# Designed miniproteins, single chains, continued (2), part 5

Each design is a single chain, and the fold is of that chain. pLDDT is the mean over its residues in the fold that is shown.

## One batch from the design tools (miniprotein)

Design m4143
Fold by ESMFold2-Fast:
Structure m4143 (fold): chain A 99 residues (1-99)
Amino acid sequence: MSPEELKEELREAIKKGDSAKAAAYAIRLAELGQSLDADELVLIGEDAYKAGKYDLAVHYYSKALSLDPNNKKAWEGLAKALEKLGRYDEAEYYRKLAE
């Protein structure tokens, strides 16, 4: 199975809110030594946010920022996901960084 196929399956699982399948595909990508770039991680975070998986969205946006600290979409997404989790102080901090 190709890394590209696994990335598509991961995104589909996240869009459907299937956290168990998403975790399985993420583990398989790691086994293949594949890393997602910052833009791919932002898209996955957005898919997680839309699926109501705000904890998972925080995880992927945080990974995107570890690769590209200047990614404005990742800062904005992280702030929105934290707000949904009731973590308002953290959301305000990251929202200020999204400028």
Scores: mean pLDDT 79

Design m4144
Fold by ESMFold2-Fast:
Structure m4144 (fold): chain A 98 residues (1-98)
Amino acid sequence: SLEERIRAMLSRDGSTSEEAVEKALEELFGLFDTDKDGVITAAELRAYFESLGLNPSDEAIAVYMSTFDKNKDGVITYEEFREYVLEQVREMVESLLS
């Protein structure tokens, strides 16, 4: 899933420091936010996958959108993206480290 790819990318950074996590989040969000309007739409998510040479189905895009868009507003803001990713990473770290 996209979430697993994000976790792998954060692990690749080789550091769990707050600065390294923030940098990775900003870089990841920037890859999806092609319009630079501060949100990720389904169209931008699709464009990102197409830029990687992939041909995602509408169903796959809808699943990815629903994974990040917890408040169901139809877009993914940087705050929603950051909160979702950090909460998932934090829960995982707390379960494994604490």
Scores: mean pLDDT 66

Design m4145
Fold by ESMFold2-Fast:
Structure m4145 (fold): chain A 100 residues (1-100)
Amino acid sequence: MEEIERIVKETKARIRAILAEYPDLAARILQEIDDTLQKVFENLDDVKKALLILVSFQIRIVGLLTELILREGPAAEPAAREVSKVILEMVRRIEEVLES
């Protein structure tokens, strides 16, 4: 699905920019996005399974962002909040495509 690939490409660029000071976390999140995208594309004919894959992905991202805040403290909260917003926007846009 070309639209999903476009959404993911835009999201990955935004994540790299937000997490410029945390390159190891950026790499981990980008890998989670790539792994999740592959699983979604393997399940395009099973919308319920694709949606469950996206839910599981969101849980893993929340864990990574929580780890960042606990390790780095309040200075990391703005980056964590912005990443969370960008990921939520990506998931909503992908869900809209899958439900269309």
Scores: mean pLDDT 86

Design m4146
Fold by ESMFold2-Fast:
Structure m4146 (fold): chain A 58 residues (1-58)
Amino acid sequence: MDELKEEIQKLAKEAEKVREELNRAISQGADPETIAELQKKLDELVEKIEELSRKYAE
């Protein structure tokens, strides 16, 4: 259980970092391509967190 919790926390921290980068890119007027790449990366991390969280809750 602790191992899954650690994995979830690491992914959550990484997702927060990507979210901050996405917010900064939008604020700085970065190109749509860069924004789309960050959004996809964030979506992938969120999906992994959701899957692991479901396993942890069981």
Scores: mean pLDDT 81

Design m4147
Fold by ESMFold2-Fast:
Formats: sequence, C-alpha cells, structure tokens
Structure m4147 (fold): chain A 92 residues (1-92)
Amino acid sequence: SKYKEELLKLLDEWEENVRKYTPPPAAEKLLALIKELKEKVEKSKIETKEEYEELKKEIQETLGKAVAAVGRELAAELAARGEKFEAAPLTK
C-alpha cells in the first residue's frame, strides 16, 4: 500500500529527528511511541485516502503532544540544574 509507505516514511523522519535532537532518556520514550505507531500502521488496512489522512493526523497529533510533554520535562530539568532547588520532591 502506497499509503502505508508514506506513513512509515513520516515515522522514519520523526525517528531520525528524535535521534538527532533529543537527549537519550527523553529520546527512549519518544522512540518507543514511534515503534508503537509503526506497528499500528503495519496492522492497519489503509485502503482509502480518508483513512490515510485520519491516521496521518493521529500520528502527527500523538507525536506533537509527546514532544511537547518531553520539552516541558527537559525545561524542568534545565531549571533544576540552573537553580539549587532544595525541595527534593520537585526533582524526580
């Protein structure tokens, strides 16, 4: 299916960018999610353009939300390193 090939290419691009631009602990979480999305694409029967567009949107929204969450976690880690927070419960 050409649609499956296009979605797998989209996921390959996400994986490449995660490997290049994300610190290893955060990258592991995002790479695991990308792997799950690749498995979902492989198991899906994508026969119509509408099904392709819906799954593409789901992939982009899912990964976009995950990247935003990772960005917030990374920002919190950088802030904790920049300031000596003596409140141990806020640094996990």
Scores: mean pLDDT 74

Design m4148
Fold by ESMFold2-Fast:
Structure m4148 (fold): chain A 81 residues (1-81)
Amino acid sequence: SMEKEIQEAIERIKKTMEELKKKLPELDEKEQKEAEFLILTGELSIKSLSLPDEEVARIEKEIKEALEKGIEEAIKFLKKL
């Protein structure tokens, strides 16, 4: 069912975020920024399930544009959400 698929997707995202958090103390500064970006995008993916499709598409476009300027700009944008 769609509900089961959504629940399984949420569980996978949460597991990935927990694995990244566990590894955080072992990462260098660049890898910590990459992990922060992945944690923030994982959190957004869960939140997007309650957002209209047009808002999700807008946010995805803005993330893509921010990433073109660098990972720090993308993190800044995600924290502003």
Scores: mean pLDDT 83

Design m4149
Fold by ESMFold2-Fast:
Structure m4149 (fold): chain A 96 residues (1-96)
Amino acid sequence: SERQKRFEEIGQRTADFVADAAARLKEMRELGEKTIKEASPDLQKEIREAMEKAVEEIERALGDAMADPSKYDEARQRIDKAMEELKKKAEEVLKK
């Protein structure tokens, strides 16, 4: 019973982390796509590259955390930074 309880607690923490990461990844993709649609053709490439780089960083952070739960906090910080950098790039591109 004690092993089952610990397994359920770990499973819940992992599920919560994965759900949060998935929600942030979706928010980033939606922001990137919206910015591409509103940006001039010359700036669309920069936004696509920034979005792809941010998605890769989130996927790597998620992969690292899934392999090692001690990295959950580090992964969350990496996801937040990737999101902040994409938001800044989107604001710069739309500020003409």
Scores: mean pLDDT 77

Design m4150
Fold by ESMFold2-Fast:
Structure m4150 (fold): chain A 85 residues (1-85)
Amino acid sequence: RYEEALRALEAMIGILREAIAAGRALDPEQLAELEERARVVEPVLEELAPKVREAAEGGSLSPEDQRFLDLANEVARAGAQLAAL
């Protein structure tokens, strides 16, 4: 569940940051691992989406939901940085 999805996000961040630091494109093994990890994360993000929308309209997220969103945003930023390389 939540812990598993958090571990998946942490693994994805590690892969992306390693590629950025090395200045190398993702190899097929790294891409496959990112896709596998993303499948674990996707259902949790889908469950979180209504809560994120409510928070944007003046609500609040739980600390656990906020932590998950922060990590997901970090993956998105790292991915964008790698794509801009």
Scores: mean pLDDT 77

Design m4151
Fold by ESMFold2-Fast:
Structure m4151 (fold): chain A 98 residues (1-98)
Amino acid sequence: TAAVAQGLIEGSEEGLKKIEPLIDESSKPLLEEARSYIEQARLALSQGQNGIAAMSARHAGDLLLEAINRGVKDPKVRFELIYEYSQIVVDKVDKALS
């Protein structure tokens, strides 16, 4: 649904903002690729392409998790970021479904 796609997009956008200041320079290209997928997801959603929007947002999410795993060297900080990002996505999708 459009609501689910919106929730996934918002989750990826908030996740990106949270992750951006905490990752290594070498992982910044993954963030830029994630931004591209978020932009594609928003465009697809604006055109009523809810399935494409949701899929693009999920790709952005996968890239953000990869950026955390590769770009955050401290295992404790990495774990905390993954947990926090997961909660953001769950919250946004849950609100979209309610």
Scores: mean pLDDT 85

Design m4152
Fold by ESMFold2-Fast:
Structure m4152 (fold): chain A 87 residues (1-87)
Amino acid sequence: GNNQTITFLNRIIQFYQNAIRNNIPVGMSDDDRAQFGQIINDVRAGRITADQGYDRVIDLFNSGNTTMSNDQINRMINAYQAMINDI
């Protein structure tokens, strides 16, 4: 439902903000990007909880072998904030 989607997106935004503040590298491959999109859709459809979705996304970042720039991370934060505003 909407509350689970908002909770999930806010937790991802907080993760990205914490990564930028603490200079923690965040890796995401093209395959990880596709899986991330599927996780968002699963939370939105109520197939998984916000917590389950968050855990899956963090696993993708921990297994990643590529690094996103702070500019790329900020663009993703802005996109997720826009998604929340549209709910």
Scores: mean pLDDT 79

Design m4153
Fold by ESMFold2-Fast:
Structure m4153 (fold): chain A 81 residues (1-81)
Amino acid sequence: MGLLEEIKEAIRAGDWEKALELLEKYIGEKFKSLLEALIGLYKKDPKLAEEVLRAIAEAEGRSESFLEALLNAIKTQAELE
């Protein structure tokens, strides 16, 4: 959870290099916890959640289709909870 907050702060500051570095570390260690945190973030701040997802996709070299699929999954879970 603390690492996700650091990622949010880096994104807000426009420090994408730092945000990507933190995301690479976080994805490798806590993928499930990351998804849960993103669902919670989406419920409170959808725009920040989308920014975090874009940073994840960039760090992983993923396409826009990956972002759309992941965003739709998060939206669905947030709406059901």
Scores: mean pLDDT 65

Design m4154
Fold by ESMFold2-Fast:
Structure m4154 (fold): chain A 93 residues (1-93)
Amino acid sequence: AEEHRREALEHLERARELLEEAAKTSPQSDAYREAVRKVEEAIEALKAGDLESALRHAREASRLVEAAGGDPLAMEALLEIGRAIEAVKRALE
């Protein structure tokens, strides 16, 4: 559980950085900023030990990024969010 939580946190922090960079140059900047907020909510939930909320917020972030589409950094963030989701699922097992 602890190892998987740390793994999820690292992936979410990477996703946040990528989405913040994408938001600086993208026409979808508002959508990417909203996705950053959801990633930050997932990070706070993980730090609090609320794995179910972390999973929900990470999935919400993933949906926002997929809907906005297009930016290569945002697509890299989407992969990082997916890795975080899988790590949270393993922590729940």
Scores: mean pLDDT 86

Design m4155
Fold by ESMFold2-Fast:
Structure m4155 (fold): chain A 64 residues (1-64)
Amino acid sequence: MISELRVTRSREPGSGLTVVVIEVTGESGWRLEGVVRGTPSQVEPEAKRLEAVLRELVRQIEAE
């Protein structure tokens, strides 16, 4: 099972780009992390897509 899903948003000083870090921790002691960087309008849909992919990968790992 997933023990924690954490999504952190930050802005890069100077560039104005948004960075989204998605962290998934499993009950079995493994951890997956994904990072998306870009403009806010580009980053939000990509972050949601990455979250969905990470959730499905977690489900596959935990099913074994």
Scores: mean pLDDT 77

Design m4156
Fold by ESMFold2-Fast:
Structure m4156 (fold): chain A 65 residues (1-65)
Amino acid sequence: SKEELKDALTYLLIQAGASEEEAEKLAQGVLDGDEKALREAAELIASLLGQSAEDVAKGIRDVLA
């Protein structure tokens, strides 16, 4: 669900070094369809997980579709 995705994104962004406020704003931007927020969130999460930002962004888009 979108709520589960928001929680997962917020958690991962905090683990990637974002502040709680920044993580919540980026996660909400992703859910709202903000392409800049999606790109920034995907880059941070990809760096944390050792994945490509493109693969992370695709995974997020697939959940939102």
Scores: mean pLDDT 84

Design m4157
Fold by ESMFold2-Fast:
Structure m4157 (fold): chain A 83 residues (1-83)
Amino acid sequence: MPFSDEQTEELAPKAEEFEKNKAPLEEVGKFRIEALKKMGTPEEELERWEALVEAAIEGISPREYAEKNKDEELLEWVEKKEK
């Protein structure tokens, strides 16, 4: 479906912008997100991985990033991993 490809294109410019600022960490994050896409991972899970990469770029924890963006689903997911 074209929508899925367009959504990928919207995410790609962001990932490239992050790589420009924090190349080593962003390269790993982007590669993982692309691998998950190829495996048919749901978009909701891809969004969580993207948020983890963004948090790392900002130098904050995934939990702080989730709180900052009021992403309750990401916050719950991160808390389960921190347990």
Scores: mean pLDDT 63

Design m4158
Fold by ESMFold2-Fast:
Structure m4158 (fold): chain A 99 residues (1-99)
Amino acid sequence: MYSAEDTLKDPEKRKEAEEVMKEIKEENEKVAEELKEKEGVPERDAKLAAVSGDMYALAVAVEANMRGEDVVAVLRKEKPAAVKGVRDTALKRKEEAEK
């Protein structure tokens, strides 16, 4: 009967996890902006791709917390995969919009 908050018992680690998620969000937005400039991805599709990356990071954090793993360490390791997902999603959305 533990909530997700009870699994992440250290308030400092919870704050660090939130900070890493903010870093991932900022990097996802930066990648989306680069794809707008270099690949001509529409702004709406780029923003939706960035949000998808943010949701992936949240899912990773929740699963790591439920497994009793180090959420901060797992998020740092998964950051490149989240960013790659943003790129792949943005380019796919652009292709679908052009068809």
Scores: mean pLDDT 77

Design m4159
Fold by ESMFold2-Fast:
Structure m4159 (fold): chain A 74 residues (1-74)
Amino acid sequence: MPSKMEQILAIMEETLARLEEARRAGASLEELVAIAREGGKRIKSLGPVDYSNPEIQRLDRRIQAVMMEAMAAA
């Protein structure tokens, strides 16, 4: 059974991959926001996140960078 941390990491990696693929395919800002919100909702449902984990910090920063760039370009 995957730990809470492993589940969070898997959701973050899946969300990042989906965002990067959608951007390459020319997805709208609305579609990118929907992908990010779905991932965030799943993570939030697992409870508090340990942000001292460096892998979580790295993935969170990458997801934020993709979303901020997309929002700034809109």
Scores: mean pLDDT 81

Design m4160
Fold by ESMFold2-Fast:
Structure m4160 (fold): chain A 72 residues (1-72)
Amino acid sequence: TRTVSSPAIPVTAVDGVLTGNVPLPEGTTSATAVAVGKDGTRYFADVDADGNFTITGVKDGDYSVGVSAVVD
């Protein structure tokens, strides 16, 4: 089992929502998206089997978003 992480990318939250898609490697058993705001606030959401994630309840603004996947 290995953890694979995407590079952090800039994403803008609109209407309190961050959405994205990242291709998950074969054998992914779990994945988590992490959004970090300019003020250091962190938000977490599960990534589905198709690589989609949605983080709700965030303040509008610029975020750095990364995804970590656990692969067998």
Scores: mean pLDDT 76

Design m4161
Fold by ESMFold2-Fast:
Structure m4161 (fold): chain A 95 residues (1-95)
Amino acid sequence: SEEEKKAEKLLKEIVNKIVDKYSEELLDISEIETEVKKIINKETSLSEEQKKKIYEYTKLVIEGLKLIQDDSLPAEERRKKVKEIEEKLEKLKSE
């Protein structure tokens, strides 16, 4: 649907913004969470259901990036948690 296309485009824009800030070592997690919520809330052409889905997906992406940056976490535990996040992302994508 047209709404699904808009939702997918917005999600890609949000994820790209997060990844770009992360790659430039400019990622403030609290700031990006606030910016994402603001971007989603400004989009008037999407249903509340679609907005919730985009937000949930974005939260999982941020959680994954936090895991990659966590140098206190053993490699085995990190791999397990990353896989769990990847499985949750695929589930949301298929719904």
Scores: mean pLDDT 77

Design m4162
Fold by ESMFold2-Fast:
Order: C-alpha cells, then structure tokens, then sequence
Structure m4162 (fold): chain A 68 residues (1-68)
C-alpha cells in the first residue's frame, strides 16, 4: 500500500502535477485496491495531500513516507 502511494507521488512529481491532479491519481490508485486495504490507503493519501497543501514538495512527502 505505502509503496503504491509513493509510486503515484513520484509519477506526479515527474509530471509537475498540481495538488488536484495528485488527488485524482491517488483516488484512481485506491480504486484498484481490495476493500480491506482502502481505509489505510485513504489515510496515507490524506496525510500526503495535507502535507502538500501545507507547502511541502512532492519530493519531501515521498522522502518522509520512505523513512517510516
């Protein structure tokens, strides 16, 4: 799950995606997951989006997710 979220964020960073585009990509990824994994993926995506809205770069968010 966490690696999947990181991959979405890394692709978004490569494309200089807006926060809105990042949110769409994360939701598309979550839609591919089994129902049991959706809450955890939604929580990780929410944390990433909150950090981005607070001024963090995509690279910083990816780094923090990898450090856990």
Amino acid sequence: IREGVIEVLEEAAKNNASIEEVEKRLLAFIATLPSEQVPEAMELAGEALRALKAGASLEEVVRKLREE
Scores: mean pLDDT 78

Design m4163
Fold by ESMFold2-Fast:
Structure m4163 (fold): chain A 78 residues (1-78)
Amino acid sequence: MVKGVVVGRTATSLTVRLEDGTEAVVRFDPNGSGVGFVASGGPLQGESVAFLDEDGKPLSGGELAALPVGTEVYLVPA
Protein backbone atom coordinates (compact mmCIF):
# COMPACT_ATOMS: atom_id res chain seq x y z
CA MET A 1 0.00 0.00 0.00
CA VAL A 2 1.40 3.39 -1.05
CA LYS A 3 0.06 6.77 0.05
CA GLY A 4 -0.42 9.45 -2.62
CA VAL A 5 -1.91 12.90 -3.17
CA VAL A 6 -3.91 13.90 -6.25
CA VAL A 7 -1.84 16.65 -7.98
CA GLY A 8 -3.70 16.79 -11.31
CA ARG A 9 -6.82 15.52 -13.04
CA THR A 10 -8.67 15.51 -16.37
CA ALA A 11 -12.14 14.11 -17.19
CA THR A 12 -10.55 10.63 -17.71
CA SER A 13 -7.25 10.63 -15.75
CA LEU A 14 -5.63 11.29 -12.36
CA THR A 15 -2.02 12.18 -11.61
CA VAL A 16 -1.03 11.08 -8.09
CA ARG A 17 2.20 12.09 -6.35
CA LEU A 18 3.50 9.20 -4.25
CA GLU A 19 5.42 9.54 -0.95
CA ASP A 20 8.77 8.95 -2.75
CA GLY A 21 8.11 12.03 -4.94
CA THR A 22 7.32 10.05 -8.11
CA GLU A 23 4.04 10.55 -10.00
CA ALA A 24 1.66 7.84 -11.21
CA VAL A 25 -0.86 8.49 -13.99
CA VAL A 26 -4.06 6.41 -14.10
CA ARG A 27 -6.82 6.54 -16.72
CA PHE A 28 -10.41 5.67 -15.83
CA ASP A 29 -13.94 5.65 -17.23
CA PRO A 30 -15.86 8.38 -15.33
CA ASN A 31 -19.08 6.34 -15.89
CA GLY A 32 -17.40 3.08 -14.88
CA SER A 33 -18.37 1.03 -11.80
CA GLY A 34 -15.06 -0.91 -11.73
CA VAL A 35 -12.51 -0.32 -8.95
CA GLY A 36 -9.42 -1.76 -10.73
CA PHE A 37 -7.33 0.44 -13.04
CA VAL A 38 -4.17 0.07 -15.15
CA ALA A 39 -1.50 2.72 -14.55
CA SER A 40 -0.60 4.48 -17.83
CA GLY A 41 2.46 6.46 -16.70
CA GLY A 42 5.11 6.74 -14.02
CA PRO A 43 6.77 3.95 -11.99
CA LEU A 44 3.57 1.85 -11.89
CA GLN A 45 3.03 1.86 -15.69
CA GLY A 46 1.26 -1.34 -16.79
CA GLU A 47 0.41 -2.41 -13.21
CA SER A 48 -3.16 -3.03 -12.03
CA VAL A 49 -4.01 -0.79 -9.07
CA ALA A 50 -6.98 0.11 -6.88
CA PHE A 51 -7.48 3.40 -5.02
CA LEU A 52 -8.63 3.32 -1.39
CA ASP A 53 -9.95 6.21 0.70
CA GLU A 54 -8.88 6.79 4.34
CA ASP A 55 -11.37 4.12 5.52
CA GLY A 56 -10.01 1.50 3.09
CA LYS A 57 -13.01 1.71 0.70
CA PRO A 58 -12.22 1.10 -3.01
CA LEU A 59 -13.06 4.04 -5.31
CA SER A 60 -14.86 3.58 -8.65
CA GLY A 61 -14.06 5.46 -11.87
CA GLY A 62 -16.98 7.79 -11.17
CA GLU A 63 -15.64 8.54 -7.68
CA LEU A 64 -12.12 9.15 -9.08
CA ALA A 65 -13.64 11.65 -11.57
CA ALA A 66 -14.99 13.66 -8.59
CA LEU A 67 -11.75 13.69 -6.50
CA PRO A 68 -10.37 17.24 -6.04
CA VAL A 69 -6.66 18.08 -6.34
CA GLY A 70 -5.10 17.71 -2.87
CA THR A 71 -7.08 14.56 -1.92
CA GLU A 72 -5.08 11.84 -0.17
CA VAL A 73 -5.52 8.30 -1.55
CA TYR A 74 -3.93 4.89 -1.01
CA LEU A 75 -2.82 2.69 -3.93
CA VAL A 76 -2.88 -1.11 -3.65
CA PRO A 77 -2.32 -3.92 -6.19
CA ALA A 78 -5.61 -4.90 -7.87
Scores: mean pLDDT 78

Design m4164
Fold by ESMFold2-Fast:
Structure m4164 (fold): chain A 65 residues (1-65)
Amino acid sequence: SLEEKRRRAQRFQERLKNISDDLLPKLAEKIAELKKRSVGKTQEELDAELDRVYDEIIEEDKKKK
């Protein structure tokens, strides 16, 4: 639903603010790669891949801090 998508986007934005500026370009690059591969993927597959990528970046940022 639109409401669920909005809440998810808001939480993603809030979490993104917790990532160091140094890692933002890396996250953006990985998301861009995911978007290129999305040409043949479903929304559910993209959601799973995005969650994995985000988790990897957050773990890296936590170790840096």
Scores: mean pLDDT 72

Design m4165
Fold by ESMFold2-Fast:
Structure m4165 (fold): chain A 65 residues (1-65)
Amino acid sequence: KAEALESAGAKLQAAVAYIELKNYDQAVKVYQEYKKDYPDVTEYDDYIINLMREKGASEETIAQL
């Protein structure tokens, strides 16, 4: 569904934007919402986790994903 794909893309972009802003709590929240909508899609988990670590997020925050 085109609308679902657009929504998924928007949530992923928002999560990445929050990580770049070092707003890790909001990034985790947005990504958790994405995973709730798309529970079988795990291909972005490693990307988001590695990006958060690179930007300085705590392991405790990352564990909430």
Scores: mean pLDDT 75

Design m4166
Fold by ESMFold2-Fast:
Structure m4166 (fold): chain A 92 residues (1-92)
Amino acid sequence: EERKEEILRELDRIGDAATALAENPEKSDEYLKEIEEHAKRVAELTGDEEDKKFLENVVKTVRELVAQGRYDEAAALALIASAVLKIKIENE
């Protein structure tokens, strides 16, 4: 339960960083780092290899979108990914 609660908190932090990225693209490097750090923590805490691989692919795509200046798309992907995992984990 405590591990599950920590994962849910880290997913919320990804969502917060994604929202901030969309609102303040001039600070994109800061918010990208936050998304990557919180996603890494979720991957470390989860025992699910599919969830870990999903997060690794999300982080890679978010990084590529940010590099292209596609901040709204990067933010939307990170936000949707965190919401999907939150729903999955809450139902486990």
Scores: mean pLDDT 86

Design m4167
Fold by ESMFold2-Fast:
Structure m4167 (fold): chain A 104 residues (1-104)
Amino acid sequence: SRKELLYEAAYHAGRALALASEALKRSTGELKKRAEELKKRAIELIKKALDLAETKEELLAVIGGILRGIGDGIDYSKEEKDVEKLLEKAEEEIKKAEELLKKI
């Protein structure tokens, strides 16, 4: 359903935001620039999901997806110490969010 697509897209965007934000804290130079760009892209995907929500139920699904995604991203970052792997995971999550939003 549209609500499920919005939840899943928001979840992946939220997860990407948390991963990119953590990578940003641990990086300098080119890795920092990459983390900043991925963080910006994740925020734009979150905004897009919020803008696409037409009903109260869809809006709550997007908000719930964002919060769960951020939480799971934080938990993942506690186990993964490699900044490059955090960035790679953030890019994968962004791609998943983009693909899901294209179906809406």
Scores: mean pLDDT 93

Design m4168
Fold by ESMFold2-Fast:
Structure m4168 (fold): chain A 101 residues (1-101)
Amino acid sequence: ELEKLLEKAKEEASKLSEEEKKTTVEILEEIAAKPDGTAEDLLKAGEEAGNEFTKLIAEKMLNKERDLVLTMTVALLKYSQLPKEEQEQFEKELKKALAEL
């Protein structure tokens, strides 16, 4: 299930501009820092930003552990901003970590 979420999130993240990725990371990190941060907060932010990626993540938060979904999503967005050489190393480490879950 987590692998399917990661692949879908990776596809949607690749459609975001660099500015949209930055804004989305800031929103997700702010929600992750709040103990009371909810999927509804992310849905509202996603609607205001016109961002289908945040809506996808909010839907998964409703059906999955919040902290895990947020952590994986932030990692994925930061990964998409890395140079290609670092992206390949990150993907290798991520696949290894995912296999241990």
Scores: mean pLDDT 61

Design m4169
Fold by ESMFold2-Fast:
Structure m4169 (fold): chain A 78 residues (1-78)
Amino acid sequence: SAHAEKARAYLAEAEAHLAEAERAFQAGDVSTARAHLEKAAIYAEKAYRHAMTARDEELIARAVELAQRIAALRRQLE
């Protein structure tokens, strides 16, 4: 499915930005961490929409889990 392929691509982008946000947070660079979290959230939402259209339960679960991890780090930055 083209939608499943797009969901995987957007998940990879979201995971990469979350990893950069986590590194920036550990380094004390809050502004860089927030910028990467914003991008991670956008890509996670795109992944979720494509996963839902593909009706792929595994990809939906991965997108939801990633969104929860993004929200958890965002709370630590408040």
Scores: mean pLDDT 91

Design m4170
Fold by ESMFold2-Fast:
Structure m4170 (fold): chain A 103 residues (1-103)
Amino acid sequence: HMEELRERARRAVEAQRRAAELGERLGLAPTGADDMPAVAEALRREGVTVYLGELTDPISDTAVPVVLAGRELSEEELREYLEALAELWAAGEAFEAALPRPP
């Protein structure tokens, strides 16, 4: 029990560190908005240079906005960051699932 909780906590911390390092390296702006294009336009009006990072959806073959960045990103950089975010989310859920819960 305690050993499992410790290991999942370690995984979550490492995933958070990797996501943070990639975000800093890629010049990513913090996001929490549902409408990234609107946020990008608001930032540009304030004189902030920002780019909308997009990935091609393999099913619809359309560009989908996934991140706001301080520079243009390649699809490979976007994919690496999204994989890091997916691991961060998965590690966080695994840690929460291992937490003792009251009956």
Scores: mean pLDDT 68

Design m4171
Fold by ESMFold2-Fast:
Structure m4171 (fold): chain A 80 residues (1-80)
Amino acid sequence: IEKEAEELKKKDAADLAKLKADLKKAGVPQDKIDKILAQKEVQLRTAAALLFIGKAIDLELAGAPEEEIEKYLELAREYA
């Protein structure tokens, strides 16, 4: 679970860095880049929260221990 969260954070950071570099190379003004990145960060955080909530639901339906379910719910709260 912690490894999944770390991998997602690495991927999201890489995606944001690439987007920033591509926008700078294209000559987009810095203020517009900042707005685009901020909106993308909100989108990524929302997606992460929903993904972890979905995993918690799947675990509950599968009869997993409450401790494992709660770990995913805590991750979802961290991103919300």
Scores: mean pLDDT 80

Design m4172
Fold by ESMFold2-Fast:
Structure m4172 (fold): chain A 62 residues (1-62)
Amino acid sequence: NPSITNMIHNFNNNVNYMNGIIGDISTNISGPNGITWTTVWSGVSDVVNNMNVYINNMMPDS
């Protein structure tokens, strides 16, 4: 199904992006290096929002 195919492709892209953020968290959880809890949360929120959009588009009420 096109919606499922798009979801998988976008999910994989989001997973790769999230892995980068997780790596940065483990390295600079609370430093002056430009990654902060706010930056981390923003990235997490984007991934969650994107996944929710894809899931809702595929199954808006189920």
Scores: mean pLDDT 63

Design m4173
Fold by ESMFold2-Fast:
Structure m4173 (fold): chain A 82 residues (1-82)
Amino acid sequence: DPSVESIKELIEEFLKENNITHFTPEDVAAFIDRYLPPYLRKGVGPKVLAKVEELLAQGKSLDAEELAELLREEVVAELKKA
């Protein structure tokens, strides 16, 4: 599995390419659609998006490292089911 550092680098590239300063759930969904393989998107996407929405509803912002940690946890969990 890719490290949190590798995922963080991909997130930072995505932010720069799309001129994103704050993550919305739509931005996270677009990242998942671009970088995750189709078989992982169905298992990982809804779980990561639910956590992102919960954190944003609490008034918290997500940085690239926090998003990378969330993505890695859900990817590892999904891969263990396969």
Scores: mean pLDDT 77

Design m4174
Fold by ESMFold2-Fast:
Structure m4174 (fold): chain A 67 residues (1-67)
Amino acid sequence: MEHLERGDYEGAIRELSEQASRALEQGDYRSAAEYLRQLSRVYRERGDDETADQLEYASRQLERLAE
């Protein structure tokens, strides 16, 4: 969704953060990992590579917990 990202990075970040939080509360580490990976992509599109790298790392750790 390029048109969403161009003008609403904050909205996308908020929505994905809420979805990741709910997944974590439910113990759904697989879904939480997926939402964090999507957040990482949004931050990278914003030029925030440091936050994107941190979120991608966290996503991989959650994937391991989902096994």
Scores: mean pLDDT 79

Design m4175
Fold by ESMFold2-Fast:
Structure m4175 (fold): chain A 70 residues (1-70)
Amino acid sequence: SAVEKVKEKLKELLKEVKKMKEEGVPLQEIADRALKEIEKIVEEARKLGIKREEIDKLLEELFDGLGEIF
């Protein structure tokens, strides 16, 4: 489904953020890159017709995952 596609992209973003942290990338650069990818994923989710309420839930899960990495 469209939701599963977006969820997979958010999961890949979490994986990339974890790798960047392990590689010693500065926190500011990780944050800047993560925010840019989130913007792209949200735009794509909107184009796929995913409702705002569902996008908000997906972002909440993403931020919980980011909190576990840091």
Scores: mean pLDDT 84

Design m4176
Fold by ESMFold2-Fast:
Structure m4176 (fold): chain A 97 residues (1-97)
Amino acid sequence: MDLEEVLKKIDEILNSDLSPEEQAKKIYELLSSIKDDEHLKKAVDHVFEQASKLKDKEKAIAVLEAARKAYLENSKDVLEAIGFVLRAIGEIIDLEL
């Protein structure tokens, strides 16, 4: 899959009127379809960046968890995936505190 198409689909999902559960499911399925590790890493990073900008924190957390799960299942760099989740959640919390 073309990286540009993946990033566009991520933006479309995150800006949709879908429930947190449905957005998380679509993000998980999309990311899990990526076979290139570099493309997967860039797509996951894009989800974290875009999710941190979401006003709905429940949606942000749901899609971050979906992205983390997809990355952990499809990448060998588990520690980097955990680091990304912690950074993104930290940024969301800092905006509310």
Scores: mean pLDDT 74

Design m4177
Fold by ESMFold2-Fast:
Structure m4177 (fold): chain A 61 residues (1-61)
Amino acid sequence: MIEDIIKGIIQMGKDNGISMKELSDMTEKSIDIGSSTGVLSDEEIKISEEVREELRRLDEE
């Protein structure tokens, strides 16, 4: 589930001293790179965008 992926990313960020804002920005850059290189499928891009949106919401709380 997306929630489990988000929890894993948040924990990784905390363990490495990365803010939710920085994780969101990194996710956006990864989507841009993966989309431009064709490495990510449309489904993977959609999931990654949903993860980015949730990280952004958490940063605002």
Scores: mean pLDDT 72

